# Ledger of designs, part 23: designed miniproteins, single chains

Each design is a single chain, and the fold is of that chain. pLDDT is the mean over its residues in the fold that is shown.

## One batch from the design tools (miniprotein)

Design m775
Fold by ESMFold2-Fast:
Structure m775 (fold): chain A 85 residues (1-85)
Amino acid sequence: NEIIEKLKNLIKEVEAAETEEELRAAALKLQKLALEAFPDDPAKAIGIVLDILGILIELDLGHISLEEAKERLIKLAKDIIEELK
């Protein structure tokens, strides 16, 4: 349950992010946790990493707000937690 605890702590870090730079740092941690969460399914782990990258690109291009990017990252983290149960 170590990865679930790290994901729960990361959700709090995403919620606390006030800048794009802080959110980017949290998103990079989420990518690392996704790779750790699915060691037997690298295609799934890579898919999540690419989804996170897509969110960051949309944020950088101004296509989504900081709040929308936070909501999407929190949803991804929660989805990972549900699959690990």
Scores: mean pLDDT 88

Design m776
Fold by ESMFold2-Fast:
Structure m776 (fold): chain A 74 residues (1-74)
Amino acid sequence: SSEDQRLVDELMAGWREAHPDLSPEAEGLVRERITLVVTTERRIAAGELTPEELDRAQREIDRVSAELQRLLAG
C-alpha cells in the first residue's frame, strides 16, 4: 500500500513535469488511472487476481482512460 502510494506519487510528479497545464480534473483522472494500474500490476505479481477479477480491473482502467481522453479532447 505505502509502496504503491510512493510509486503513484513518483509517476504523478513525472506527469506534472511533462504537463504543467494539467487541470485539477485531468490530474484526478491521471492519478486514478495510475493507482489502478499500479495496484493491479502488484496484485498480478502476487498471484492475488482471478481471471474474472483481472478482467474487471482492466475494464475499470479502460473506463478511466476513456474519461481522461474525453476530458483532454473537450
Scores: mean pLDDT 83

Design m777
Fold by ESMFold2-Fast:
Structure m777 (fold): chain A 72 residues (1-72)
Amino acid sequence: SEEFKKRREAEKKAYDEVLAQLATLSPEVRASLPEEQRKQLEDMEIRKKAYDSLPEDATEEEFNKKYEELKK
């Protein structure tokens, strides 16, 4: 759907910006982040990878399947 395509692009952009900012932090600072925040960041990386691995016309259901595959 067009709505999913727009949401996908918006989320990919947001994840890229967050992950790029985190890449500037030292490994020690990253390791000191709260466990819940680290889990959220790992989830963002998985979601971005799922989006990047799918064609532009991928459905939301295809994204959900890919996301679950990458979590395992």
Scores: mean pLDDT 79

Design m778
Fold by ESMFold2-Fast:
Structure m778 (fold): chain A 50 residues (1-50)
Amino acid sequence: TKEELEKKVKIVGTSEILKIEGDTVYIGGYPIYVVPTASKLMSLGYKVKI
């Protein structure tokens, strides 16, 4: 769930998880926060779409 991922991965700034579909995570927010959040998710093996 979104809550489990948010607990497992520290979300940076105002970025947020919009949707999870299989191994793909959709995130939103300002670019300065989205990029670090995407990097954290990718390091855990997820695909990320912005």
Scores: mean pLDDT 71

Design m779
Fold by ESMFold2-Fast:
Structure m779 (fold): chain A 62 residues (1-62)
Amino acid sequence: MDRQQHLQHVQQLIAKAEEQIKTLSKKEQEEALKKLQPLYDTQDSLQAELQREASLQQQLAL
């Protein structure tokens, strides 16, 4: 449950950063995207963990 809220916060941060990045030069966009990589990784990990936990709960219920 906490991971769902964390995912929402990460997605909001990414969306705001992406809007700002669009106004930057190409070089600054590359630097900003590298700084955002941990947020994208966190988003992917949280989504994968939520799906994995749901699958494991279903298997354990069998």
Scores: mean pLDDT 77

Design m780
Fold by ESMFold2-Fast:
Structure m780 (fold): chain A 81 residues (1-81)
Amino acid sequence: MKEIDVAMARIYAALGNLLASKGKLEEAAELYRKAAEIARDADPAVAAEALDNLAAVLEKLGKTEEAAAARAEAAALRAEA
């Protein structure tokens, strides 16, 4: 059910935010990836938010190519009606 997927994605994103606030950027990135994957088909806007947060964490880790890819995917999801 799409509603459960959105709720799970929001939980993973919230955990990612908590880990990022503690400087655990690699662990935060993994949680944001899970949030985006779960939300992708259920709510593209929620998936795009998770991908933006993933991109920000990846930039702090020096993974600029992966961050650019995450931002591109977020932009594509926001363009879907």
Scores: mean pLDDT 83

Design m781
Fold by ESMFold2-Fast:
Structure m781 (fold): chain A 65 residues (1-65)
Amino acid sequence: MTVEEKIELLAKLTTDDEELAEKLKSLLRKGDDKGFIDLVKEEKKVSEDSLKALKEAIEEIKKLK
């Protein structure tokens, strides 16, 4: 799986909103981890465990670069 495929998958798993998914993909491509987490937290009510899982997924994507 390529970096782009993982970014696409993570955004789609995070939201069904296409506009939000595009913003999330843009942040992941820029390596703006904080912006990604902040946007998810703002738009969705997420647990601390869910935020931790998202941060771990971002770190795995970064390892592929």
Scores: mean pLDDT 76

Design m782
Fold by ESMFold2-Fast:
Structure m782 (fold): chain A 55 residues (1-55)
Amino acid sequence: YVIEITVETPEGWKTYRFEVEEISADAMLQAVEELKRQGLLSEDDLVVITNLVAE
């Protein structure tokens, strides 16, 4: 499965892809925490999941 997370930034919208074993709240939270750890997402950023696909 792939989770695509779109984040609003001052430069516009950016989409990030994460490969996960299943679609779950925990998998989504792990992806969001990874973006925060990389400094790509702040606490005030809006996150929208744009696509969910099986691979």
Scores: mean pLDDT 68

Design m783
Fold by ESMFold2-Fast:
Structure m783 (fold): chain A 55 residues (1-55)
Amino acid sequence: SSLERSLELNEKAIKTGEEMLKTLQDRKAPQEVIDRYKKAIEQLKKSKANLEKEI
């Protein structure tokens, strides 16, 4: 279904984002870049929670 596909894509995006965030933190990237990635991941996690409520 469309919801299941959206959930799968969202989960992949979260995983990729978290892996990139970890790389940025390990490389001691600027705090502004780290904060931006954290906000993007938080948005994806909220979207996932909403999708899971509909399934």
Scores: mean pLDDT 82

Design m784
Fold by ESMFold2-Fast:
Structure m784 (fold): chain A 96 residues (1-96)
Amino acid sequence: SEAQQLLLQALRLLEQAAEISNGTVRLPGEGTELNAEAAELVRQALAAFEAAKAAAEAEAAPLGPLAAQIEGDIVDALLAMGLSIAGLTAEEVAKV
């Protein structure tokens, strides 16, 4: 389904962000800060995940258990980025 394809796209974007951050999506600090490229991949993962949710609603089918894990990973990545959260409300972060 389109929803499942978009969900897998979000997962792949998160995996790419983790790889270019040396497997670290953490709070900014010495040797643990996300670079701009990793931050952009996390933003793209969020967009793909939101599109997956919309497609799942249109298809009247659940995203499945992988969706909860991806949502959590995106939230953790956004919190680690700091800069990406500066434009988001706490409610918007909690809805991811």
Scores: mean pLDDT 64

Design m785
Fold by ESMFold2-Fast:
Structure m785 (fold): chain A 67 residues (1-67)
Amino acid sequence: SSLAESLAETVTEVELRNVENPTPLQIAKAEVTGWRLARAFLAALGFPTEEADEKLEEAEKKLKELE
């Protein structure tokens, strides 16, 4: 597990903390938020963002398919 993955997962869990039975749409939105924040954090620190950029695009595509 990478730093980017751990950050995205933690943010996703925080977004869904008060949601008893999250829907696929709610999960997809939380995942997009997670990868956006992970990407922004890595960029701010000057770390490579390629993994986070790829995963964010995948998460955004999944969200669009659920809308």
Scores: mean pLDDT 85

Design m786
Fold by ESMFold2-Fast:
Structure m786 (fold): chain A 65 residues (1-65)
Amino acid sequence: SDELAARIARLTGLSRARARELAAEIRRLVDEHGHISREQAEALARRFGVSPEQVERAGVLLLTL
């Protein structure tokens, strides 16, 4: 949702468009695997130019919405 993307943008400093892409990838991984592994968090962190800890925190934000 746009709300999740806005929260990710604030957390990471990414643009709204990039935050929306990251939100979609996080949602896809949670839907497919039930969680985000450390390896998956590291892969997304490299792709989006954020830390793995920020990806993991964004995953927690998804679970609280």
Scores: mean pLDDT 82

Design m787
Fold by ESMFold2-Fast:
Structure m787 (fold): chain A 71 residues (1-71)
Amino acid sequence: MPVTVVTLFELRNEAGEVVAQGFEAIEVPSPDAAATATHEFEVEPGRYTLVTTTVGPDGSVTTTEEELVVE
């Protein structure tokens, strides 16, 4: 059965300040289906941390952090 997965994006600078936020909601045909969410940010060159929070169809919440360098 189709389910909706919501992904929240939070971009933080080296000082830990939030400089950009976004979210994407994707409907998948089943809870076991693979899906990709993309979001575009316009930011100046620098070092950032991307914090991604995903809410699964069962109500589970997963948070991941990625380091990004924009030159």
Scores: mean pLDDT 74

Design m788
Fold by ESMFold2-Fast:
Structure m788 (fold): chain A 82 residues (1-82)
Amino acid sequence: MYGLTDEEKTIIRIQNLLLSDNEESRKEGLKLLEEFLKNGGDPNLKPRLSPSLIDTIKNHKDKKVREEAIKIIKKYRPDTKI
């Protein structure tokens, strides 16, 4: 069986943390996002049956989470359209 890549699993974990109703989980998601991008991760990579990190962040309900995540993306990927 062809499973998800480690990179796709990390993207899904970040998404689940950012979309959590728990503030501490959202903070962990932002930290994991920064680590992912610092290590050369692609925020445009779309895992199977999941949105990309860019799409997840743009559509996030919490404006503060969106703004912090966009700031992190632009820090490591300044040419990213978000």
Scores: mean pLDDT 81

Design m789
Fold by ESMFold2-Fast:
Structure m789 (fold): chain A 80 residues (1-80)
Amino acid sequence: MEEKRKEFLAEADKKLEQLKSRIEKENVTDPRKISEEARKLFVELMKKAKEAGLPLKDIIEIGRYFALKASEIINEILNK
């Protein structure tokens, strides 16, 4: 159980790095496009966690972690 949770937290970190890299490379300054990309990654992550049979508490924790980190990345980029 703990190993699967760590795997999904690592997957979240990878998706967050992809989000940040893509925004910086493409010079995406449209908050709508950034939010759509973040939502897409979030939905994919949640779907994978649910399909893997993770407990609801772990799914919620992973979702909160991703949402918080994505918000921090978006705010850093938009407030430059």
Scores: mean pLDDT 78

Design m790
Fold by ESMFold2-Fast:
Structure m790 (fold): chain A 85 residues (1-85)
Amino acid sequence: SPEELEEQRDQMIDTVVNLARHRLRGRGYSDDEVEQFSNEIRDLLLGLSKRLSPEQFIELLEELVLQSQGDPFRLKELLQQRLDS
């Protein structure tokens, strides 16, 4: 249902943001730097979610996560490129 896709989208956003937090903490970034970056990723994800259907958003985010190869900085770059298009 559309409601199930919206819930899946929102859960995926939280999962991706939490993964970015975990990756940055593992690289030795400060709590302030981690929260700033995580907020930037969340804002980009929310911006894309307003332009796409939940289904299109989920498919795109899965592709961008794979293309990032676990690098949260690469993910941010890819998200920004899609918003600028």
Scores: mean pLDDT 88

Design m791
Fold by ESMFold2-Fast:
Structure m791 (fold): chain A 75 residues (1-75)
Amino acid sequence: ATAAEMAARVAKAREEAYQAGLTGDGHSLGAVGIHAEELGLKVEDVKKWMDEKGLTTAQAANELASLVAERARAA
């Protein structure tokens, strides 16, 4: 994907995270949406996980990024 295509994916992921009821800055919303997609998770399931653990959107983005990195290392 080009940088422009990635920017469009991030914008769409941010909107989907917002529609699922997530709040926060646009960067963290986009990161949660993109990492959830890469992990095969629904944003709604990510929100439930965040509520269960008491995570902010920024904290969830960091934890999902770590899971993406671990999957890349396992491959």
Scores: mean pLDDT 79

Design m792
Fold by ESMFold2-Fast:
Structure m792 (fold): chain A 67 residues (1-67)
Amino acid sequence: VASSDELHELLVEGSKALKALKEAVANGDKEAAQKYADEIRKIAQELEEKGFKRAAADLLAGLEAIE
């Protein structure tokens, strides 16, 4: 079972990646957008593996809303 600290760390990383993705998309930076989208998917997968299924789903929904 993952700790609350691990959940918090992954959520912070996910939020930063979502913000960076929004900026990259707004600037037309396709390379950066792909990089941050891949990072978000990796964070969501790690959340899912640790049992934080809702957090993973919410993060992926945020990704889909930006793309």
Scores: mean pLDDT 80

Design m793
Fold by ESMFold2-Fast:
Structure m793 (fold): chain A 79 residues (1-79)
Amino acid sequence: MEPDFDAVRELHEQDPALTVALLRAELSSPDPQARLMAAEALGELARRFGEVYREALEEALSDPDPAVRAAAREGLARL
């Protein structure tokens, strides 16, 4: 299931730093599906709103799940 991107987008428009912090917390989830959804949301936010999401995507590159790492690489490539 995809993350609720509309809610994350609205949060970015009000507080980008809080949005980054919440998605970083989700990247620390024990659930690889939750981490994948966070990496995909970070990639889409980076594509639309730029480099403020770069550091969180770079953190996702070290994830043990290869799908999470692939999503992070795609997000960084869109920057």
Scores: mean pLDDT 79

Design m794
Fold by ESMFold2-Fast:
Structure m794 (fold): chain A 79 residues (1-79)
Amino acid sequence: GSASLTPEQLEEDIQVALLEIQLAVVKISYRNGADKEEVDKAIEELLKRAREALASATHPGVKADLERIIEELEKLRKE
């Protein structure tokens, strides 16, 4: 278990957490009948952020989480 993180590790973990929250918001908005064009814009922005985060990520667990987020966003985009 990690009792403390380096600033770099903490920033990567925070980025994943924020993307997870934003992904959940997009899913909830879509299920509640939010405008499709606004949802699609949110998906594209999150995909951009997730891909940028993945390109700079150094920790295997963070990379795996980002790849999962990207996969879920791509599935939503195809709906």
Scores: mean pLDDT 79

Design m795
Fold by ESMFold2-Fast:
Parts: sequence; structure tokens; C-alpha cells
Structure m795 (fold): chain A 74 residues (1-74)
Amino acid sequence: SPEEQLAILLSQHGRIEDALRAYQATGDPAHLAEARALIEQLEAELRAAGMPDDVVDALVAQWRAHLDAVEAQV
């Protein structure tokens, strides 16, 4: 449902951002691993909530690109 999809996006978006900020602040690879796991969880939850595969793929690719850019800067 659109309401379920929005709830997942709002919850997981903040958690991924927090993990990436913690990684930038500390350099601790545990935070990078946490961000990767949260992106995988976001993908699974959005697919389960009925979001179209092409939309999920685009969102996940954008998050993974952002994570890779953050990793390259540390």
C-alpha cells in the first residue's frame, strides 16, 4: 500500500542517513556495514509492500551510489 511504502521510506531513510553520518564522523567500518544492511532491508521491505521493482531498483541504486561516495571520502 502507498501508506505502508511511505512509512518504510521515512523510517529507513533516516536510519541509513544516521549510519552514513556516523561512518563519516568515526571512520568505523561497523557503521558502513550497518548502512549496507539498512539499504538491503529497505529493498526487501519496499518489495514486500508492493512498490514496483523498477522504482525499488532506482532507489536502492541511488542509496548504494551515495554510500560508495561516502566510503571514497573517508
Scores: mean pLDDT 86

Design m796
Fold by ESMFold2-Fast:
Structure m796 (fold): chain A 100 residues (1-100)
Amino acid sequence: SMTLEKLLEIAERLKELELEMLKLVSDDQSLVDLAKELFDKFIEHLKKLSVDEAISELISMVEQFRELFERIKPKLPEEKAKEIESRLEELEKEVEKLAK
């Protein structure tokens, strides 16, 4: 399914963004490794769902990441915060397109 392929692509991009953001606020490699493992499990979970259920779960994950980003944004360098926010806005738009 082209929709499933696009959905998994968005999930992988969200994972990369979360790991990059985490590395900016923490030098704890074990925390980064745990976040990667949890996101990999989330992506494997998406593969087991119907397309509509997977879209719903991805929307929820993007919304949770937005809340996390807003919470940590004051701790980020301004230039990095703007870069992350721009990439997050693009992911939010792509997920909205899949839900239509």
Scores: mean pLDDT 87

Design m797
Fold by ESMFold2-Fast:
Formats: C-alpha cells, sequence, structure tokens
Structure m797 (fold): chain A 91 residues (1-91)
C-alpha cells in the first residue's frame, strides 16, 4: 500500500537525518512544514502526498529532538505535521 511505502521512506529519512547537523535538520523540517501548509491551500492537493510529507517531517522532527536544541518554531512545526497526519489519516 501507499502507507507502507511512505513508512519505508520515513525510516530512510530518519536515518539520513541522523547524518545532518541540528541546524540542517531544523531548516529542512521547517521547509517541509511550509511546503505542506502551501499544499493544503490547494484543493487539488494529493492526500497521499500530504501524508508522505507529514510523515517525513515527523521523522526529521524526531531526530531533531534527539540531537537538540529544540526551538519553539521547531516544536510548532512538529505539532503542525502531526495535526496534518491525523487529518489525512481520518480519510
Amino acid sequence: SMKEKVDELAKAAREAAKKLTPEQIKNDMLELVKQIEEALKNPDASKEGLYAAARLAIAFGEVAKEKGPMTPELEQAIEKAREILEKVDKE
């Protein structure tokens, strides 16, 4: 299923993020959330695409929490990604 493929991508993203600096992870995370928020404004946006992007953002956020430091902006971005994932997963 698409969800299974996205789970594999999220695992790969988490492993890739472990090789990045905390600042790089934060910047990548914030950019991903920004792209998701822009996509949400488009009524033709792919639900599968939003699910994948949210999963990747959460994976990056988990690694960022482990590496630190946590900022309010990063914490809000992680929360936003989780909210998007929940909304998309409700079908």
Scores: mean pLDDT 74

Design m798
Fold by ESMFold2-Fast:
Structure m798 (fold): chain A 84 residues (1-84)
Amino acid sequence: SPFKAEDVLKYSLKEFIEEIFLSIGVVPTDEQIDKMVEILKKSKNAREFAENLRKLLGRGDEYEFKILAVLSNPYFSKAFEKYR
């Protein structure tokens, strides 16, 4: 079937990833979004996710702390657990 619940969840997951990028002051490419979807699914916790995202962006440890600060927001924390 061309329509599945998984497709709806995929769009919501993409929006969640885009919101994280924008919250740290980055406009993501489609390639960066796709890589982050993979990283999110493989990440065991918020720290591992933040480390892998900052590495994907070619940024230093300061970006890991910025990402963790975003994920400490109850909205993003709840969304992270939902999409992980």
Scores: mean pLDDT 74

Design m799
Fold by ESMFold2-Fast:
Parts: structure tokens; sequence; C-alpha cells
Structure m799 (fold): chain A 94 residues (1-94)
């Protein structure tokens, strides 16, 4: 169901947040709340915009991890990013 997909998305986003800097985690939370509101209001244009912003935060964090030689963190961010994108796509197809 859409509600189950939203819960799965929330769990994946909370896990991803643990891998972010405090500044990026705060920004991530703010954007995620806007994404959730847009999905609930069926404002899919806004939902795609906020999903793109979340993706940008994850990609930047991934690139910083790679640059720092933290390959375990980079791999985890890549895995979570792919799973988040898949679940978000399934929500939009509901």
Amino acid sequence: SKEELIKELEELLEEAKKLLSPEDAERFDRVFEKLKEAIENEDFEAAEKYADELGDILVRSYLRAVAAGDLARAARLAELGERIGKVFKEILEE
C-alpha cells in the first residue's frame, strides 16, 4: 500500500541520515518533511523537486566519503540511495 511504502521510505531516510553530517542531516529532515507533505497532498511536482533535493544531499555526502577514503560509508550511502529511489518511484506509481 502507499502507507507501507511511505513507512519504508521513512525507515530508509532515517538510516541514511545517520551517515550524514549534522548540518546535512538537519537539512535532510527539513526537505523530507516537505516531501512527505507533498505526497500526502498528491502534489507530485513538489514531491519530485524535494526528492531531487534529498538525492543531491546523498550524492554530495557520497562524494565526500569517497574523497575521504571512507569506502564503507560511500558504499552504504550508495545502497541506501538506490533503495530510496526505488521506493519513491513505487510511491509515484501508486
Scores: mean pLDDT 84

Design m800
Fold by ESMFold2-Fast:
Structure m800 (fold): chain A 87 residues (1-87)
Amino acid sequence: GMARVRIRVLDKRTGRELVGEGEGPTLGEAFRQAAADLNAQLEAAGVLDEEDLELVGFEAEAEGVETEEEKKQVEVAKKMMEEVKAR
């Protein structure tokens, strides 16, 4: 099936919530898309410092049984998101 990931962060400067969304054939791919979408929104909003952000929600949905492989891909995607934010 298809996987969907939604990442919610609060911009502490404005008090507004930003939501990154992604879909893909695996949970890891959906997470990578959600992280990329969120990062694009953060750049557009002029958010440069991670200290101005608070992670307020994380939702992951997969149609079918999640494998150990998909769980590992989510961890890799989270690490990639942290590396992209550090730029």
Scores: mean pLDDT 70

Design m801
Fold by ESMFold2-Fast:
Formats: C-alpha cells, sequence, structure tokens
Structure m801 (fold): chain A 66 residues (1-66)
C-alpha cells in the first residue's frame, strides 16, 4: 500500500541519517549498526499492522545500510 511504501521510504531516510550522523560523530560501525537496528525495532513496534513481507523489508534496510 502507499502507507507501507511511505514507512519503508521514511525508515530508509532515517537510517541513512543515523549512519551519516554516527560517522560524523566518530561512532564505530558496530555502534551505528546497533542504532539502526534499534530504530527499525522501534518502527516495527509502532506499526503492528504491517504485513510479514513489509516487516522483512524493514529488517533488510537495517542489514543493507551499514
Amino acid sequence: SMEDQKILDETRTLSEDVVKVGRKRGLSDEQIKRAVDDLVAYILSQNPQLSPEVQKQLREIAEEIV
């Protein structure tokens, strides 16, 4: 749905911002990965209506971005 796509797009943008800010602040890849994982976990917790397929896509964003 359009709502699902918006959540995916917003999650990718926020995750990219976390990586950008984390690298500027001198955080390790492990610290940045943890922050992105925490962000995605938070988004999943706030959106229990999401299908298993969309939930998988959200988790894949975290895996790919760091």
Scores: mean pLDDT 86

Design m802
Fold by ESMFold2-Fast:
Structure m802 (fold): chain A 90 residues (1-90)
Amino acid sequence: MEIVEKAKKYAEEGNIIQALKFTIEALKEGHVDEAIEILEMVLEQARKKGASQELIDKLETALKYAKEGNVDEAIKILQEALRLAVKEGL
């Protein structure tokens, strides 16, 4: 519960790096439906902040895998997205 609440708060505030960190942990703990909702918010914030097309593509791909129930692949791609978001200063 606390991890999901933190991920949602950071997503609402547009803190993409922190939102992604806590969303990855939420997925690892099995909070898949909540993580999907938060990832949709993160994707909109990333677009609004002018994130690279590479980062947007990774977030969209991770969201697709999460919706398909492929949680392991979603986590892997989100870890790549997190590294890219840090490099972009988001």
Scores: mean pLDDT 88

Design m803
Fold by ESMFold2-Fast:
Structure m803 (fold): chain A 88 residues (1-88)
Amino acid sequence: SELDRVIAEARRAGAPSLAIATLLGIQAAKQGKADEAIEMVDRVVELAKKHGLRDVAIRGLRLIKEAAREAGVPEVVAKTEEAIKELE
C-alpha cells in the first residue's frame, strides 16, 4: 500500500518519527480529532524540512487528507492542502 511505502521510505531515510506522525495524523483524522490531526500535519512538515524528505512527506500528507475527507473533517483537509503546497 502507499502507506507501507511511505513508512518504509521514512524509516530507511533515518526519519521514523515522520512515519509515526503520518500514522497518528491518519488515526486522528479518521476519529474526527481535528486539533490532533493538525498537530501531526505540522509535525510532518517540520520533519520533512529537517530531513529533506519533502516527497515522502507530501505522499503521507495526501493520506491524512484522504482520511480527513472520508471522515468529513474540512479543517484537516484544508490544513493538509496548505502543508502540501508549502513543501512543493
Scores: mean pLDDT 89

Design m804
Fold by ESMFold2-Fast:
Structure m804 (fold): chain A 71 residues (1-71)
Amino acid sequence: MENAEKAAFAVTYLANLHGIPGPLIDKIVETILENKDNPDQALAEIEKILRENGVPDEVIEEILNLARKYL
């Protein structure tokens, strides 16, 4: 499994645990997979998406840390 796929899987699981809506999780996963060759861009876009959708900073940090581990 590619690192981007591992990141997408892990982020999906964590986001579901925090009750993030399915459509928002899908958007994050798409962002990871589309930006797999640009990890810094993927992380910046994920942070922006989560922040724009009112996700708490603590949850955003957990998701970004998990994505960073695999990207």
Scores: mean pLDDT 83

Design m805
Fold by ESMFold2-Fast:
Parts: C-alpha cells; structure tokens; sequence
Structure m805 (fold): chain A 89 residues (1-89)
C-alpha cells in the first residue's frame, strides 16, 4: 500500500527529528504518519496496521509529553494501548 509506505517513511523521518531534538518536527511527522496508518486501517484492517498505528501514537505521545502537552500525551497513550490490544486479537 502506498499509504503504508509513505507512513513508514514519515515515521522514520520523525525518529530522525526526535533523535536530533527537533520535537516540533517529530510531532508533525508522527502525526502525519499516524493519519496515513489510520486511513490504511479504514481501507483494510489488519493486526500489522493496528500495531503500526499504535507505535505512531505512542511515539507522538512521548513527543507531546516532552513539549508539555501532558493531557494530549495521556490520551494518545490510552489510544496506543487500545490499538495494541486490537493487534493482538
């Protein structure tokens, strides 16, 4: 899927931005990757896509916590946990 390939590249770019300390760029990239994984899930729900979306949500939550957006981070951690449970079903 072109959506999944694009999401994977964006998530990898987000990882690089995060490692470089560019939290705002990491936030944008992880959010965009998550949106594309969510779109792919809507078209074809698979355990792998649930796991990929959960990972993107967890990484975004970590960035948001470092930016002081603690309420949003807590919500995304809860979402990531729910998505991981779906991946294990």
Amino acid sequence: SELVEKAEKLAAEGDKAYAAGDLEKAKELYAEAGDLYAKALAENPTPELYAKLAEAAAKLAEVLEELGETEEAAYLRKLAEALRKKAAE
Scores: mean pLDDT 89

Design m806
Fold by ESMFold2-Fast:
Structure m806 (fold): chain A 97 residues (1-97)
Amino acid sequence: SMAEIEELIAARRAAIPALAEKIVKAVRDSAEAKEQAKAALRELGKELNRPDLVEEMIAALDRAAAGEDMEGTVERLARLLGELLDIALEKLRKELA
């Protein structure tokens, strides 16, 4: 049912802050992780037709890799991932209605 799908998505949304922290820490520790995170964000932005939202975040990840504003970057990434998830949820609800 749609309600069961929304519950699964809500559980995923609740995990976003921890995921964002893991991604930003990985980006700082590894150039490979940085390129993987940037590629994944670009694909998400393309699939959801919001490449504008991800390009600013990609620039913030480059700064975080240099050790700049890691905490602010985690907060920004969590907010972005939540927004992209909401866009995906609305698309799913519309397609299943």
Scores: mean pLDDT 80

Design m807
Fold by ESMFold2-Fast:
Structure m807 (fold): chain A 97 residues (1-97)
Amino acid sequence: DELEKLRKVMKEGTEEEVLDFTEELVRKLLAKAREAVRKGDFEEARRYIELVRKIMIETLRYFNTRGASRDLVIRLAGEAIRAIGEIFDIELEIKKA
């Protein structure tokens, strides 16, 4: 479970390590979602998108409770905006198919 891996990093790692892990994991899962769309597996693509949403929500809650630095907040906001944009593009591609 990718969420359990994230929670382990949240418990054992630094705030920077949590953000780095979240960024890499989100990018990897969105790449898998795009590949699933290319194969016509829209159900698999939506499972990856849903996992990305859960990961982003958990990471946002983590930083909201921790009082993160301004630089980390800006970086997290940028990653969230990027993830939302990519999810929107993938969902539009599925709708057109």
Scores: mean pLDDT 84

Design m808
Fold by ESMFold2-Fast:
Structure m808 (fold): chain A 100 residues (1-100)
Amino acid sequence: DEEKKELIEMYYKIQKMLLSVEQMVLSINPEDEKTKKNAEKIQKIIDLIDKMKKDGSSVDEMLEKLAKLEGFPSAEDFLKFLKGLAGLLSEEEMKELLEK
């Protein structure tokens, strides 16, 4: 549904913001192995979403593949996580994140 698509887009934009932060830290400290590993993990999430968007994957397929990549037991558990994450953002913060 439309809500699921919005939650995936929110997650995608959060991952892109986190990647920018990790890349900024690496520009200051290039030898930070933990930051490098975190950046690589975040990049895999972004790459998977980009691939699924290009392939025309359904929202339910996207949730299943993201749940598997992130180690969630099911797409439903991952969706509950995304809804919980959305609940941490104000309506204004969510609008800014989705619209840029």
Scores: mean pLDDT 83

Design m809
Fold by ESMFold2-Fast:
Structure m809 (fold): chain A 69 residues (1-69)
Amino acid sequence: MREAWAAYFRREAEAAIAEAQLSPEAREKVLALTEETVDRILAAETEDEMVAIMAEGGRQLRAIIAEDR
């Protein structure tokens, strides 16, 4: 289950990079966020923690994209 959510987040980040035409700086931030979020998902002890990590990662991803504009 955690591995599936980690893979899902990686795919969402890759899609965001491809579609948003991000600057090199924003791309680095998305890649760093992806690595951190994946590690946090895999380390989560409860499903509630995993859901919270996923929600936070998604919010941060959207913020990076918005700030690049």
Scores: mean pLDDT 79

Design m810
Fold by ESMFold2-Fast:
Structure m810 (fold): chain A 81 residues (1-81)
Amino acid sequence: MSPLQKVGELLVEAEKTMSPKERAALRAMMHELLSAYDAGRTLSDAEVEALARRWGDQAGLSPEQRARLVALGLEMRRLLA
């Protein structure tokens, strides 16, 4: 299974339990991760965490929702590596 397909499946499963705000933040972060991947850039864990914090803050997520967004971002980056 391709890395892109695995990321897509992770997104579908995660969104089943997410609010609209959480889904918006996840999709925005995914777009930036995929853009970096297409450019042949490897984002560091710190860069992924910064993206998750930025989009989580913009979407007004709770601390628990932000922690989940960070974990999902790192998982997506790992699947793309």
Scores: mean pLDDT 82

